Designed miniproteins, single chains. Designs and how they scored, part 112

Each design is a single chain, and the fold is of that chain. pLDDT is the mean over its residues in the fold that is shown.

## One batch from the design tools (miniprotein)

Design m3897
Fold by ESMFold2-Fast:
Structure m3897 (fold): chain A 100 residues (1-100)
Amino acid sequence: SLEEKREKLLEKKKEIEKIMEEAQKALQEGNLEKTKELLEKALKLLVDMLEEFGYEEEAKELRKRYESLEDIDEQYRELAEGAVLSTIKIEEELDKEIAE
């Protein structure tokens, strides 16, 4: 159901937000190895979320952009932006499903 889809989105969003907060803290502490591990985990969760909601091409493009970046601050920003934009896109599509 639409309600189950929304609950699933909120659960995945909270998981991604938690990992991104941990990544930000590790980055601020100068722990680059831990930051990379957390960002890779966040990337996987975000890609899985996009694929689960039918955005397979967007998931592929996000991974490709992330992997093309060599600077860890840029990798963090790419995932932070990707998480926000992906969530908005999925929410907008779910809202359209209610209106139809």
Scores: mean pLDDT 83

Design m3898
Fold by ESMFold2-Fast:
Structure m3898 (fold): chain A 140 residues (1-140)
Amino acid sequence: MDAIQQARLQSVDDFYNQLKALVDKIIDEYKKLLPEYSAELDKAREEANKILDEMKEKVKELALNLENFEDWLKIQNVVSQALSDILDILREVVDKAMKTLSKEEQEKLRAEFEAKSKQFDQQGSQLLNDFIKKWSQALK
């Protein structure tokens, strides 16, 4: 493995660690809002970690074979899909919790979860953009 391939793999590991920290943060915030669903959110964390691990391996494979602009789009698609799948898992837990609550409590919590999901999407997109920019600077 040459120095460029080593730098590529390290950048993927750094990005993975940043995304994992972001996922841990949103799940911890959801556990504070839904303390009775702590066990289901811990299961969601395990499922999210599996998605992140699979994403990391796919991104590493694409990164080692990166030759053109279309390969960047493949990396972006893999990451975007992983983040979407994680949000879907969290949404399923929230939807189960909402069915047990009054309409008034549902309205309050729904607004908070929507705000947190938007923040997660924004921060995840920023991490992906920073990852791509770092590569563009290192390889040109």
Scores: mean pLDDT 83

Design m3899
Fold by ESMFold2-Fast:
Structure m3899 (fold): chain A 87 residues (1-87)
Amino acid sequence: MSDMEQVYQLLKEVIEKTKDELPENVYEKLVKLLEETDINNIENLKKVAEDIFTAILSYTKNEELKKEVEEKGKEISKLLERAEKKQ
């Protein structure tokens, strides 16, 4: 699996894991945003990841879940930096 494919899967997991914390319209918007993302465009995927995490962290009130989201965010950031250095 490429670094970009791993980022896409991690973003999908974060959205699904936080589904119950998000308003339905926000959840649908984030799912659509991710589905419309060109995973071969690193700059686009990076911006989409930032938008998704900003929205999720703003709505997530559960401290344990918030910590898990932040940990996945760090993993995604590392994968994006690694992918960017190869381009």
Scores: mean pLDDT 82

Design m3900
Fold by ESMFold2-Fast:
Structure m3900 (fold): chain A 67 residues (1-67)
Amino acid sequence: MLTREELKKIGEELKKRMDEAGLTVDQLAERAGVSKETVEKFLNGEVVDPETLEKIRAAVDEALAAK
């Protein structure tokens, strides 16, 4: 379970990396194998499954590395 502080930091980092990689919510969801709804929940600072967060972060990192 993620703390509110950790979730906020992860959300901010995710937004920054998405912007840098040129990823939309749709593209990130497809790359991570999760729904757009799930990505939006992370960006809204909602507490969700940590395994899903790991998938999203991995997808962003991979896209950024391919830039």
Scores: mean pLDDT 74

Design m3901
Fold by ESMFold2-Fast:
Parts: C-alpha cells; sequence; structure tokens
Structure m3901 (fold): chain A 70 residues (1-70)
C-alpha cells in the first residue's frame, strides 16, 4: 500500500466517524473488536472500503476508551 492510499483511507475514515461512534455506543467491546478484526482481514485481502471502515471504527473505539479512563 502506498502512502497516498493510506492518507486517503484516513481522510475517508473521518467522514465515517459519526457512524462509527454510533456503532461503538450501541455495541459491546467484544462485538466492536470482532468487527475490527473482520474489517481488517477484508482490508488485508484488498478491500479498500473495509480499510476505511476499520480505521474509523478503531478511532471511535479508542476515543471511547480514553473517555472511560478519565
Amino acid sequence: MTLEQELEILRRAEELLPEARAYVDSHSDDEILARIRELTERANAGDFEAAVRAAALVKAYMEKKKEEAA
């Protein structure tokens, strides 16, 4: 994967953040981690949309964990 492709994934993931945050708020930690694994496996197989969704979901999950730790 090129740097340009990685930057495009991160940029598009920002657009999906509201949807990813809603998913994180309505699902258990186990469900969120299982979904991240599924999307990451699909991304590794060449699914660009799965890579975008995985990046958004990871960011939303990390934000929630920071709020819980504060």
Scores: mean pLDDT 81

Design m3902
Fold by ESMFold2-Fast:
Structure m3902 (fold): chain A 106 residues (1-106)
Amino acid sequence: SMKKELEQKKVSLAVSTDILVSSFEFAGSSEKAIKNARESGKLLIQSLEYKSQGDYKKAEELEKKADELYREAYLDLSEAYARKGLEDSSRRLRATAERLERRIEE
């Protein structure tokens, strides 16, 4: 069922966003990074709703904006970790931001 699949995707995305936001908060991330991560998750949920309505153009616009916000959040956290000497964690966060950049450019 397409409706059941949509509901599962929305729930999965909401849970993933909450876990990510909690992880950023626990790591002592900036308020801007936390806000960007939360807003990104919200936009992705909205994009799923537009896709279910057949509005693929609006969904793509929201997904691109969500990816840009996630990229900024991960870059900000990466720089904070680098300043603390946590280079391995910083590198992993930059790899995530680079993956999001490639998705935005596709």
Scores: mean pLDDT 80

Design m3903
Fold by ESMFold2-Fast:
Structure m3903 (fold): chain A 66 residues (1-66)
Amino acid sequence: GMAELREQAVALARETAEAIAKKLEALGGTATVEQVDENTFKATGVVDGKEYVYEVRADDYLAALL
């Protein structure tokens, strides 16, 4: 049902944010993942003094799953 699709979308968003953080760390930087709200994750990293911010939304995955 819709609840299962929402749960899957949130899981995919979290996994994507964590994958981005790992890629930033692999470049020799530091990275964190923050859950901004129930549907939004932010991956923030610093590589060579530059800050990179990526916003990942479960809503984007819900659209793909419908």
Scores: mean pLDDT 83

Design m3904
Fold by ESMFold2-Fast:
Structure m3904 (fold): chain A 74 residues (1-74)
Amino acid sequence: MPLPELSDAELETYIGVFAAELRAAGVPEAEVAAAVARLRDAAKISSQAFLEELRRIYAERFPGREVRALPRIP
């Protein structure tokens, strides 16, 4: 099922929280900027693509941590 469309404010909130978590984990600013760019590009495709990309980056950077803002698949 496609996810409901996220507002620009919701997208910025997700990106902001994610960028803060990367910085807190000691990820370099250049890599944080690249991850944010990946998320923004995915958001242009769909809200589902954005959340899939967010989940992918989380899996790369935080093994064993889940993306808190992903809706539960029924």
Scores: mean pLDDT 69

Design m3905
Fold by ESMFold2-Fast:
Structure m3905 (fold): chain A 109 residues (1-109)
Amino acid sequence: PPPDSPEITKLRDEIMTTVVEVILEESGNEELKEALKNGYKFTEIIFVRQSPDGDRIVLRVEYTKDGEKLELPEITLTGGRARRFRDRVPVRTEQLQLELDRLKRKEAE
């Protein structure tokens, strides 16, 4: 596929930041809070493990700081925190995902 337009890249970045904000709200992770506060660019969220019942999610967050690619230590969400993360991410990202899908279709014309 052709490379993403600046507009698509911006929407992908907004979706990524939104997911990271939900991770912060459910985890309370101080390193993630500082990374968000300092405006570091988040590049990937890596789902290391998910329990079959959805009661445990283990993930890593990758970001860029001063041109260097860094990863936070593993963040574990359990019980109600794991369930709220799963419920809240689709709701928080729905509008951005619809905009991304529309823009991708328009650019494919």
Scores: mean pLDDT 81

Design m3906
Fold by ESMFold2-Fast:
Structure m3906 (fold): chain A 57 residues (1-57)
Amino acid sequence: MEEELEKLRKQLEDDAKIQSTIDANKAAYDAEGQALRDSKETNKKLIEEIKKLIENL
């Protein structure tokens, strides 16, 4: 019985590790998507600022 409980405990730990890996991969993909969106927004802002500076020169 104790050996069976130990096997079940190990299975739960393995499942938790797999879930953590899945969560980490999802977070990485989300971070890449967010970085691309942020980059697009920053570029638009920079272009507008540059145009304003050129007009004032």
Scores: mean pLDDT 78

Design m3907
Fold by ESMFold2-Fast:
Structure m3907 (fold): chain A 116 residues (1-116)
Amino acid sequence: SELLARARELLERAIEYAKEALKLAKESTEEAAIKAGEAMQHAAEAAGLLREALAGPQAELAARALELVERAMEYLAEAKALLATGERVEEAIEYLKKAIELLERALRLLDEMEAA
């Protein structure tokens, strides 16, 4: 599916930016916040495509992937806010790690949907 392939590419980009934010969090909180914002933007676009997939034959798997992406976006938003102020950087790092885990789980669900 073209829609699922596009969602997959967006989730891969979101994971990459979130990992860059994690690497930068102790070196430059401002740059880490920008990368967390980029991750959140790509995750939001993927969520939009997953909402379109809810009308399709794999609606249940799409709904589960969407829930994971939306939860990851909440953690990315919290991490970005903390990084932007330079406050509680260790807490921001934990939010980034949780977001990455959720995005990777969503990506695995998309891989299962494409394999079916």
Scores: mean pLDDT 90

Design m3908
Fold by ESMFold2-Fast:
Structure m3908 (fold): chain A 61 residues (1-61)
Amino acid sequence: SRREALLERAARRLRALDPEVEDPVAALTQLMDRHSPSTVAALLGLPTSAVREIRRYLAER
């Protein structure tokens, strides 16, 4: 799905920044809890709209 593809892209970007990340989903959830969508978007090199969609998807799991 589009949401799974966005999550996978975000996970790949996060691992590029921190190769030691063992659970990218947990790490992304923590980032989105602690930072604004625009800050996470800047960090991961994604559109803010994509970050908002990922955040909503993670909250629904």
Scores: mean pLDDT 81

Design m3909
Fold by ESMFold2-Fast:
Structure m3909 (fold): chain A 94 residues (1-94)
Amino acid sequence: VEEAKKRALQMLEGAKQLLESFAPHLPADDYAAALAVLEDATARIEKAETEEELREVLEWTRAQLERLSESPDALFASLAREFVAGVEALLAEI
């Protein structure tokens, strides 16, 4: 599972960097919520020892990001949907 974990961690770091680059244009509450989800997902992935545990974390992460994509802020909702697509791509590989 090391390669899948490495890809997942790289994707989450990329998502976090993208989120941070748009921070001045995002609602503070949405930004904080998304950052918390990405940080929690990163910690959980680092602790995952099996493909099943990794899948469970990614499915949880997708669900949290889907909820955040319901934001009335168009830019934030668009970013959250991009993050969901990234997680779905990872789930398709494992």
Scores: mean pLDDT 86

Design m3910
Fold by ESMFold2-Fast:
Order: sequence, then structure tokens, then C-alpha cells
Structure m3910 (fold): chain A 100 residues (1-100)
Amino acid sequence: HMTKEEAFELLEEAVQKVRDILRAEGALTPETEQRIDEVLERFRKELEKATSPEEMLAVAQRALAEIGRIALDVVTSPEARERILKVLSEAALKLTEGFR
């Protein structure tokens, strides 16, 4: 099973890829960065409290969905939106496989 540390590292990696896409699009504003940081901080705290792989997966999926909503709200380019969705889908798959 995936550890809490591995799950956090995987989400951090996915978030970094999303930030890179947002930065390239000129959409990574201080407001957007703060919203993303708040999701990661909540994820860290909720992940620490999770006691089962099922709970860990649910917490990670919720954080990933929130990151996706934030990113897709500020990006209008179809190509950038598709890249963001690809990053999120890849992370979701790795989380699902890691906790099963």
C-alpha cells in the first residue's frame, strides 16, 4: 500500500506540474497560489488523521478535485485545460493503484 508520505509527494508533484502550466499561461496569480496552498495544507492535515487506505484515497481524491477546480477556473486555453486534466488523471490513477 502507498504510504502517507508517498501520497503527499505524489500530490505535491501533480500540483507542481499544474503550477507550471498555470505559470506558462500567465494564470498563476498570488490569489491562485494561495488557494492551491490552502488545499495542500488541508490535505496534509486530513491525511495525517486518515487511518485506512480507503480514507487516505478519499482525502487525496478530494484534494486533487479541488486543485482541478481552482486551475480550470483560471485557464481558458483548450490546450492548457487538456494538459491540466491529463496531469490530474495521471495522479488519480497512481493514487487509486497505490491504495489498492
Scores: mean pLDDT 87

Design m3911
Fold by ESMFold2-Fast:
Structure m3911 (fold): chain A 59 residues (1-59)
Amino acid sequence: GAAEEELIALLKELGYSEEQARAALALAKDGFGDLVVREVEKRHGPEAAERIRELLARL
């Protein structure tokens, strides 16, 4: 859906590959969204992590 496409696009904007972005989406769907948020926060900061968290809430 639109939220999935937006999540992929945002992760690619942050410098992740399409393969990495799709893997992150798969992890989030399997209930590991918090791990995805933590990785983004460590590498890109809390503002980027909050954008990812908001998109994950819409899945």
Scores: mean pLDDT 86

Design m3912
Fold by ESMFold2-Fast:
Structure m3912 (fold): chain A 61 residues (1-61)
Amino acid sequence: SEEAKERVKFIEELVKMTYPEEEQEKMLAELRQNTAASYLVLGKRRGDEEAGKAKAEEILG
């Protein structure tokens, strides 16, 4: 989805501004994982765990 693409782009830009080049791949993976986890929590809180899981999978690829 477009929302997932925009979220990943934001994380990529944040990582480039924040971390040394040698840490960027690891931190990008970690932040994508944390963002996916946030969608799982949000889906559960909204009573729609399947939507949360689908969004998490889009973020992780």
Scores: mean pLDDT 81

Design m3913
Fold by ESMFold2-Fast:
Structure m3913 (fold): chain A 92 residues (1-92)
Amino acid sequence: LDEIAELVKKAINSKKREERIEYLRKAFELLSEEAREVMREYIRLKREGKDAVSILMEKLPRGKNEKSLALLLVQVLLDNGVSLEELEEALK
């Protein structure tokens, strides 16, 4: 968790798009494939103009788990100026 948080902070504070994507890629590599799939599904739903949070919250297990943390993380990144395109590139 601390390593992911530090990489995310570096991504948010990076002035270069390529640096942001690289730090995000490193952070996402520390997540399970299931957590990364939640992030990809979020991006897909947002591109389709759907309420991604409501849809995914209905599908995810209740309580604290890696999938719910992945959903929170993608929202925090978008709120801090990371674009959907940068997130999609980092999840490739």
Scores: mean pLDDT 81

Design m3914
Fold by ESMFold2-Fast:
Structure m3914 (fold): chain A 85 residues (1-85)
Amino acid sequence: MDEALELAKRAAREVMRDPSSREALVEKGKAMKDLKGRAIVLGAEVGALALELGASEEEALGMVEAMATGDEELARRFAEKLLAA
């Protein structure tokens, strides 16, 4: 879980800094067909969504962490913040 979470956070950061990396990261993650691949896809999609909504990198990383750990309260709080932006 910890390694998958770090991969997801890394993917979110890469997409927010370079939006063109989204497609490559999603394709790579899908090709892996494992938990780490799913984490990369999650991170890339959250990073892209945060960028589209004008959210910060910190907010995107918080959302990735909430979704990966199953913290419903933290996930709800970050979702409200992203949707309100």
Scores: mean pLDDT 75

Design m3915
Fold by ESMFold2-Fast:
Structure m3915 (fold): chain A 87 residues (1-87)
Amino acid sequence: SRKVEALKEVKELLDKAIQALKDGNTEEAISYLEKAREVAKEAGLDRVALGTEKIINDLKSGKITKEEAIQRLENLKALVDKEIERL
């Protein structure tokens, strides 16, 4: 139950990050992603935490566009959905 609750919270935070990016609020999106990374790490969701960390780092360094970040976050949400189905 604890892992399912953490996965649902991560998914909500990823949705908020995607919306913030669509609204042009990159700093707000990074804030949501940093919280999602922390929740994932505390729950032992290493794959989700690593995926979130890479997106944070690439956004902060300007290595990826907002559009690329949104695509990667949608892919990460799909991974979260699969993890929920597995539990």
Scores: mean pLDDT 87

Design m3916
Fold by ESMFold2-Fast:
Structure m3916 (fold): chain A 82 residues (1-82)
Amino acid sequence: MNPVAELLKRLFEGKKDVDEVFAELDKDGSGTITPEELKAYLKEKFGIELTDEQVAQILAALDKDGSGTITKEELKEVLKSY
């Protein structure tokens, strides 16, 4: 719904590459982004506070395997839909 679309748009605002966005979110190099890291990043960079429901909606859109984390491949798949 609107919150997911708006947040994804803001993450990729300015037409940044997936690699650049992922590098900013995945500071420990694990290859995954946790919901907590995503919330912290959006609050720090854009002043956006996500509710747990909004985070769940983002995961439902990106996390097809139910791992509870977002991989770089899942982010690339979402961008192909734009």
Scores: mean pLDDT 68

Design m3917
Fold by ESMFold2-Fast:
Structure m3917 (fold): chain A 95 residues (1-95)
Amino acid sequence: MKAIEEIVKFIERVLGKDSAEYVRSLILDYVRKGDVEGIRALFDEIISTLEKEGLITPEELARLRKWRDEVIAYVKEKQPEMEARRKKALEEFKK
C-alpha cells in the first residue's frame, strides 16, 4: 500500500531505519486487525512527538495527516475481506 511505504520512508529519513521498521510492523498489525482507532492513535502519537521535537515542517505535517487518512480508508475498505479471511482461517482450525 503506497501510503504505508511513504510514511515508512519518511520515518526512516527522520528517525532511522529501526524506527521505520517498528512503525511498519505496527501499521501492518492494525491493518490485519481492522483497528482504525489503533492507526489513528499511532499517527497522532508520531505527529505529536515529531512536532514536540521540532522534526516536522507544516508541509510534512499535512502529508502525514493525508497518509493517516489514506491508511484509515484502506483499513475500512479491506475490513470485510479481512473479516472473511479470519472466519475462513478459524473454520480451518476447527478441522
Scores: mean pLDDT 80

Design m3918
Fold by ESMFold2-Fast:
Structure m3918 (fold): chain A 94 residues (1-94)
Amino acid sequence: SVIEYLEELAKKQKKKVPSEIYAKRLRERGLDVAAETASQLKELSESIAVALEVGEVLRRIGDLIQFELDAKRGLPIDQARVDALRAQIDRFLA
């Protein structure tokens, strides 16, 4: 699994921090998916935590791009969802 792979990568890092510390920090920033993934790892390096953070931010940007593509294809768009994603991305980049 991806979790097993990330755990193997973490084991090869010189400095490791308990995953709960990174998960708390990510959650405080609203990066709930990255925080959940981090919490499932026994050990986590700062580099992996940063990769999870960037991954969630890019996924949210991808969701916004998908809404734009769906609108151009004539599909209904949930504007409240778009506005929420924009607010979430602004919070991530603050």
Scores: mean pLDDT 75

Design m3919
Fold by ESMFold2-Fast:
Structure m3919 (fold): chain A 108 residues (1-108)
Amino acid sequence: MQRELVDSKLIKKEEVEYKGKKVIKTTTQFTYRDADGNELTQTVETYFDKETGKLLKVTSTLEDPAAKTRTTTVYEFDANGNVTITTTTERLDDQGNVVSKETKTEKA
């Protein structure tokens, strides 16, 4: 689906612990408009090693109210640069409750 970026906003930047490391966690929210004029919200959390600047983890959550779906993709990077990608697709009812959930994990 072709999407247009209409807004980007830095929500939060914080120092957290992740797998025993000090990490800078940055939360950014993006608003997209699709070809039918529906708005989608993507929240991206990036985890950077504070000492090395190396990317350790990215979590991307895309909310599509028109399709009633929420897709969360988690990218985890190991010490050798291998990535594990976990994609969870949730279908929501009119009240925002999860009615179905599918999870796929792949390595690249």
Scores: mean pLDDT 82

Design m3920
Fold by ESMFold2-Fast:
Structure m3920 (fold): chain A 66 residues (1-66)
Amino acid sequence: SAREKVLKLLEVLAQQLGRTVSLTDEALELLVKIYLEQPEQLLRILYRLLREAPGPVITAADVRAQ
């Protein structure tokens, strides 16, 4: 599913960057929407979230700030 692809990509990138993060359900739904509408933007947004998010939980507000 699109949801599983987004989660797997986040897991791989987080591992590469040495970060442990989780997503709120609202943040995950926004990322799934981005993947379906603008898949070319997803990788860029995930990298920025992993570098810029202040805490271990990525929220919808963090996603919208991209």
Scores: mean pLDDT 83

Design m3921
Fold by ESMFold2-Fast:
Structure m3921 (fold): chain A 89 residues (1-89)
Amino acid sequence: SLEDKIRELAKKLGEKLNVSDKTIKVAEAFLSYYLGSPNPSEAEKKRLDEIIEKYEKDPSALSQEDRLVAELLKYYKKYGKNFDVSKFK
C-alpha cells in the first residue's frame, strides 16, 4: 500500500538523517494524511510548501521532523505515480 511505501521510505531516510523513530512516525502520519487527502487544506499545502522552501534555502532552520518530511516530499514529487521503494535499498 501507499502507507507501507511511506513507512519504509521514512525509515530508510530517517536512518540517513539520524532521526528518532518517534520523529519518523510523526513525519509518516503527516505525509500520509496529506497524500491520502484528495483536497488537502490550504493550510496543509502552505505548510508543506514552506517546509520544502526552507529546506532548499537553509536545512538547519528545520526541525528533524520537517527535514524528514521535506526529503519524503522530494521523493514523491519525483516518483509520485511510479514510486519504487527498491531504489532506496
Scores: mean pLDDT 67

Design m3922
Fold by ESMFold2-Fast:
Structure m3922 (fold): chain A 107 residues (1-107)
Amino acid sequence: SSAERALRELEELAKEFLKEVRKIVKEIKDPEEAKKKIIELLEEFTKRAVEILEKHGFPEAAELLRTKMKKIIEGLKESKLSPEELLEELEEELKLLLEAVRKVLES
């Protein structure tokens, strides 16, 4: 189904995003530089995830994802967490985001 294809593409995108975040956390020693690059990756993830959902015909799921990602990005900008703690929080936030999107697509 289109829902199964959209979810698979989103799960792969999230996996690649987390891989890049882990690389940033490992390689960039300055916490503020790491945080800036993580935010830039989150903005790119949001754009690409919205495009996937819209391409597969799920504009309501795209808006849900856009709204939730905006809150995650704003929380990250205000956060005093270390890059390692931000990665752990992002892994849980993205898991919850994908579950919320799955529920909309499979309803």
Scores: mean pLDDT 87

Design m3923
Fold by ESMFold2-Fast:
Structure m3923 (fold): chain A 83 residues (1-83)
Amino acid sequence: MIPVHELSEEERKILLEIMREVNELIQQTVEEGRAAGLSDSEIDIKSLDVAIEHYKEAKKKHPELKELLDEVIKQLEKEKEKL
């Protein structure tokens, strides 16, 4: 796990914005899934898929964070495999 304190101020700001966007997308996905009558496990899987895709897009826009974002994506994919 790469310590956040090793990131530059600008890199940390970018990472926090990406994480904020992911949290907003997850919240929207949970609300839409519940409204559609999906199970908790289906909502969890869909939320992880949305988060993974957003981090992959963020990695393309911010190659300086590639190594950190690759580790985050890998961890989320492992969580999805356990569901």
Scores: mean pLDDT 81

Design m3924
Fold by ESMFold2-Fast:
Parts: structure tokens; C-alpha cells; sequence
Structure m3924 (fold): chain A 89 residues (1-89)
């Protein structure tokens, strides 16, 4: 359901942001939270273009996190992107 997808995105964003803050990247943590909120807004409004844009930006952030050696944070951020893209199907 939409409510389950929203709850999962919010949980993933919270966990990823906490890992990024713990690793010393508060700006990246803020970006994950902001992208999570935009993704939820896009889901609630059915804004398919915004959903894709948020998913694309989450994938860029995950690639960056992986390059920093933050594999768990990167995996959680990719899960957020995957959930948003599933809503486009």
C-alpha cells in the first residue's frame, strides 16, 4: 500500500541519515532527509516527474556514500530509490 511505502521510505531515510551523521557527514544526512520528504510528497501527489528526480538524486548520493566507504548508508539510500521507482511502475 502507499502508506506502507511511505513508512518504509521514512524509516530508511532516518537510519541512513543517522549513519551519515555518525560518520561525520551532517550535510549528507540533511540531504537524505530532504530527499525522503520530497519522495513522500511526490508519492502523495502522484508527481511521477518528481518521483524520478528524487530517485535519481538518491542514487547519486548513494554512489557518493559508497565512495566514502559508507556501504550500509549507500545500501539504505538505494533502497529508497528502488521503492520510489517501483511506484512509477
Amino acid sequence: SLDQVIAQIEALAKKAAALLEKAGYPDAAKEVRNLGKLGVEALRKGNRKLLQAVADNLRLLADWAEKQGLEEAAALIRQMADLLEQALS
Scores: mean pLDDT 91

Design m3925
Fold by ESMFold2-Fast:
Structure m3925 (fold): chain A 86 residues (1-86)
Amino acid sequence: SSEQLREEARRVGKEAVDEARKTHPEAAPLTENAVGTILGLPPEKALEFLKSLLDSIKSLSDLSTEVVTAGIHSITVRAVWTGYNG
């Protein structure tokens, strides 16, 4: 259901912020802003982008904060574009 998707999206978003705080604390505020923006999308798309965000943070954990920040920005821009055009 839509309610279950929203609940899962909130959990994934929280996990993404928690992961950023552990591996790249300087990127955590940007991750929080990204999660807030993505949660404004329809539930299915919000969950899709938040899973992508979490995966990106985990996959880039051994790289510099600059690379992680660029990844977060890229996902957020795609999410915003989808909200206006998809």
Scores: mean pLDDT 84

Design m3926
Fold by ESMFold2-Fast:
Structure m3926 (fold): chain A 65 residues (1-65)
Amino acid sequence: SMEEKLKAINSVPREGTVARIIPTPEGYRIELYQGDKKVADLGISADLESAELSGAVAAGRFVVE
């Protein structure tokens, strides 16, 4: 949900965090990483634009796989 996404974003330090956006059949999965460690999962966004926005807000930087 939006509330869960916002809570996750606020719980993870932005500096040193990268959002990985992974294409899936249901949309784009957004995972937050610090180096090789997964620190949060923001779920799936229906479209790439929404996934990129979520990643940018959460981590300030994102990578699309």
Scores: mean pLDDT 77

Design m3927
Fold by ESMFold2-Fast:
Structure m3927 (fold): chain A 88 residues (1-88)
Amino acid sequence: SLLEKLKEASEKKDYFTEIRLYNEALKKGYSEEEIRKAMSPEVKKLLDEIREAFRIMAEALVRRMVEQAGISPEEAEKWLKEIEEKLK
């Protein structure tokens, strides 16, 4: 099973394979709670940190749009495109 392979990757400290299997399990409809039970504490912490960083960034973006009161969807799309281009 995917959860068994995930557990094996966790035991081998193959964190790249563990992250890949996590995404595959989500795509197959496993609950995140079930997947996390098979994961290493190190990878769980990393995923939690990534999610928290994404949440903070998303909240900051929304707050900026609200504070400027006149930002159109077109302006928001241009900002996201500029950020995406810099990440490539």
Scores: mean pLDDT 75

Design m3928
Fold by ESMFold2-Fast:
Structure m3928 (fold): chain A 86 residues (1-86)
Amino acid sequence: SATVERILHALRQLLAREAAELLAELGDDPEKARAQFAHVRESALALLRTMADAAGLSPEERAALEAQVERLLDETEARLQAQIAA
């Protein structure tokens, strides 16, 4: 749905910004970057739940969106770690 695509786009933008900030701040500290990204993950999932509830997504749309966001989080963390020199 268009709503699912908008939510996913918003989360992708948020995660790109958060990852860039962590890279700039913790570029030489993969362990601290991983710990800080855990907080980013919690915030992203909380935002997803709030947006899904507000949008009245079906159980199927919510499950698909949650799976996509979990994958996006894993890909973002992997990319961040690959960019960190250490």
Scores: mean pLDDT 85

Design m3929
Fold by ESMFold2-Fast:
Structure m3929 (fold): chain A 88 residues (1-88)
Amino acid sequence: MKEELAAELERLADLFESVGTPLGREMADFYRGAAERLRTAPESEIPALVTAVMIQLTAFIIEAEENGDEEVRDAARESIKRLREVTL
């Protein structure tokens, strides 16, 4: 689970990097940091980290919608779906 989640966050970071917007890069940096944190955190901290990632992802969707950044918004929504699949 832990390594699988970290690998998924890295894949999402690559996806956001490919969007090419400033917000997309910010999201990519966030996911790369989250993946590194997941790999180094004890298992007891994993649920809290996953929750924090989902909260931040929701915040990014709101910011992207306010900025009219449809590519980042759609990528963030896709990320929520993928994270739910990995955590379930």
Scores: mean pLDDT 77

Design m3930
Fold by ESMFold2-Fast:
Structure m3930 (fold): chain A 71 residues (1-71)
Amino acid sequence: VMTVKELLEKSKTENFLPLHVPLLESLVKQGLDPNLKLKVITSKVDAYLVDENGNVIEKIEVTRIELLGPP
């Protein structure tokens, strides 16, 4: 399992699709324990950037995170 602190540090160094990272940052500033262990699922997925005509212009690998909640 990953702690809140570890997840926030990883978000600075990896391309994340961050569903919950801004919420976790806000909660830590409001008093959430940064050592709290999270149940997380991480997977790497391909994301495609498209132009205004729907043509793929770039393929990027991003880390998808799902939070299952605290332990």
Scores: mean pLDDT 64

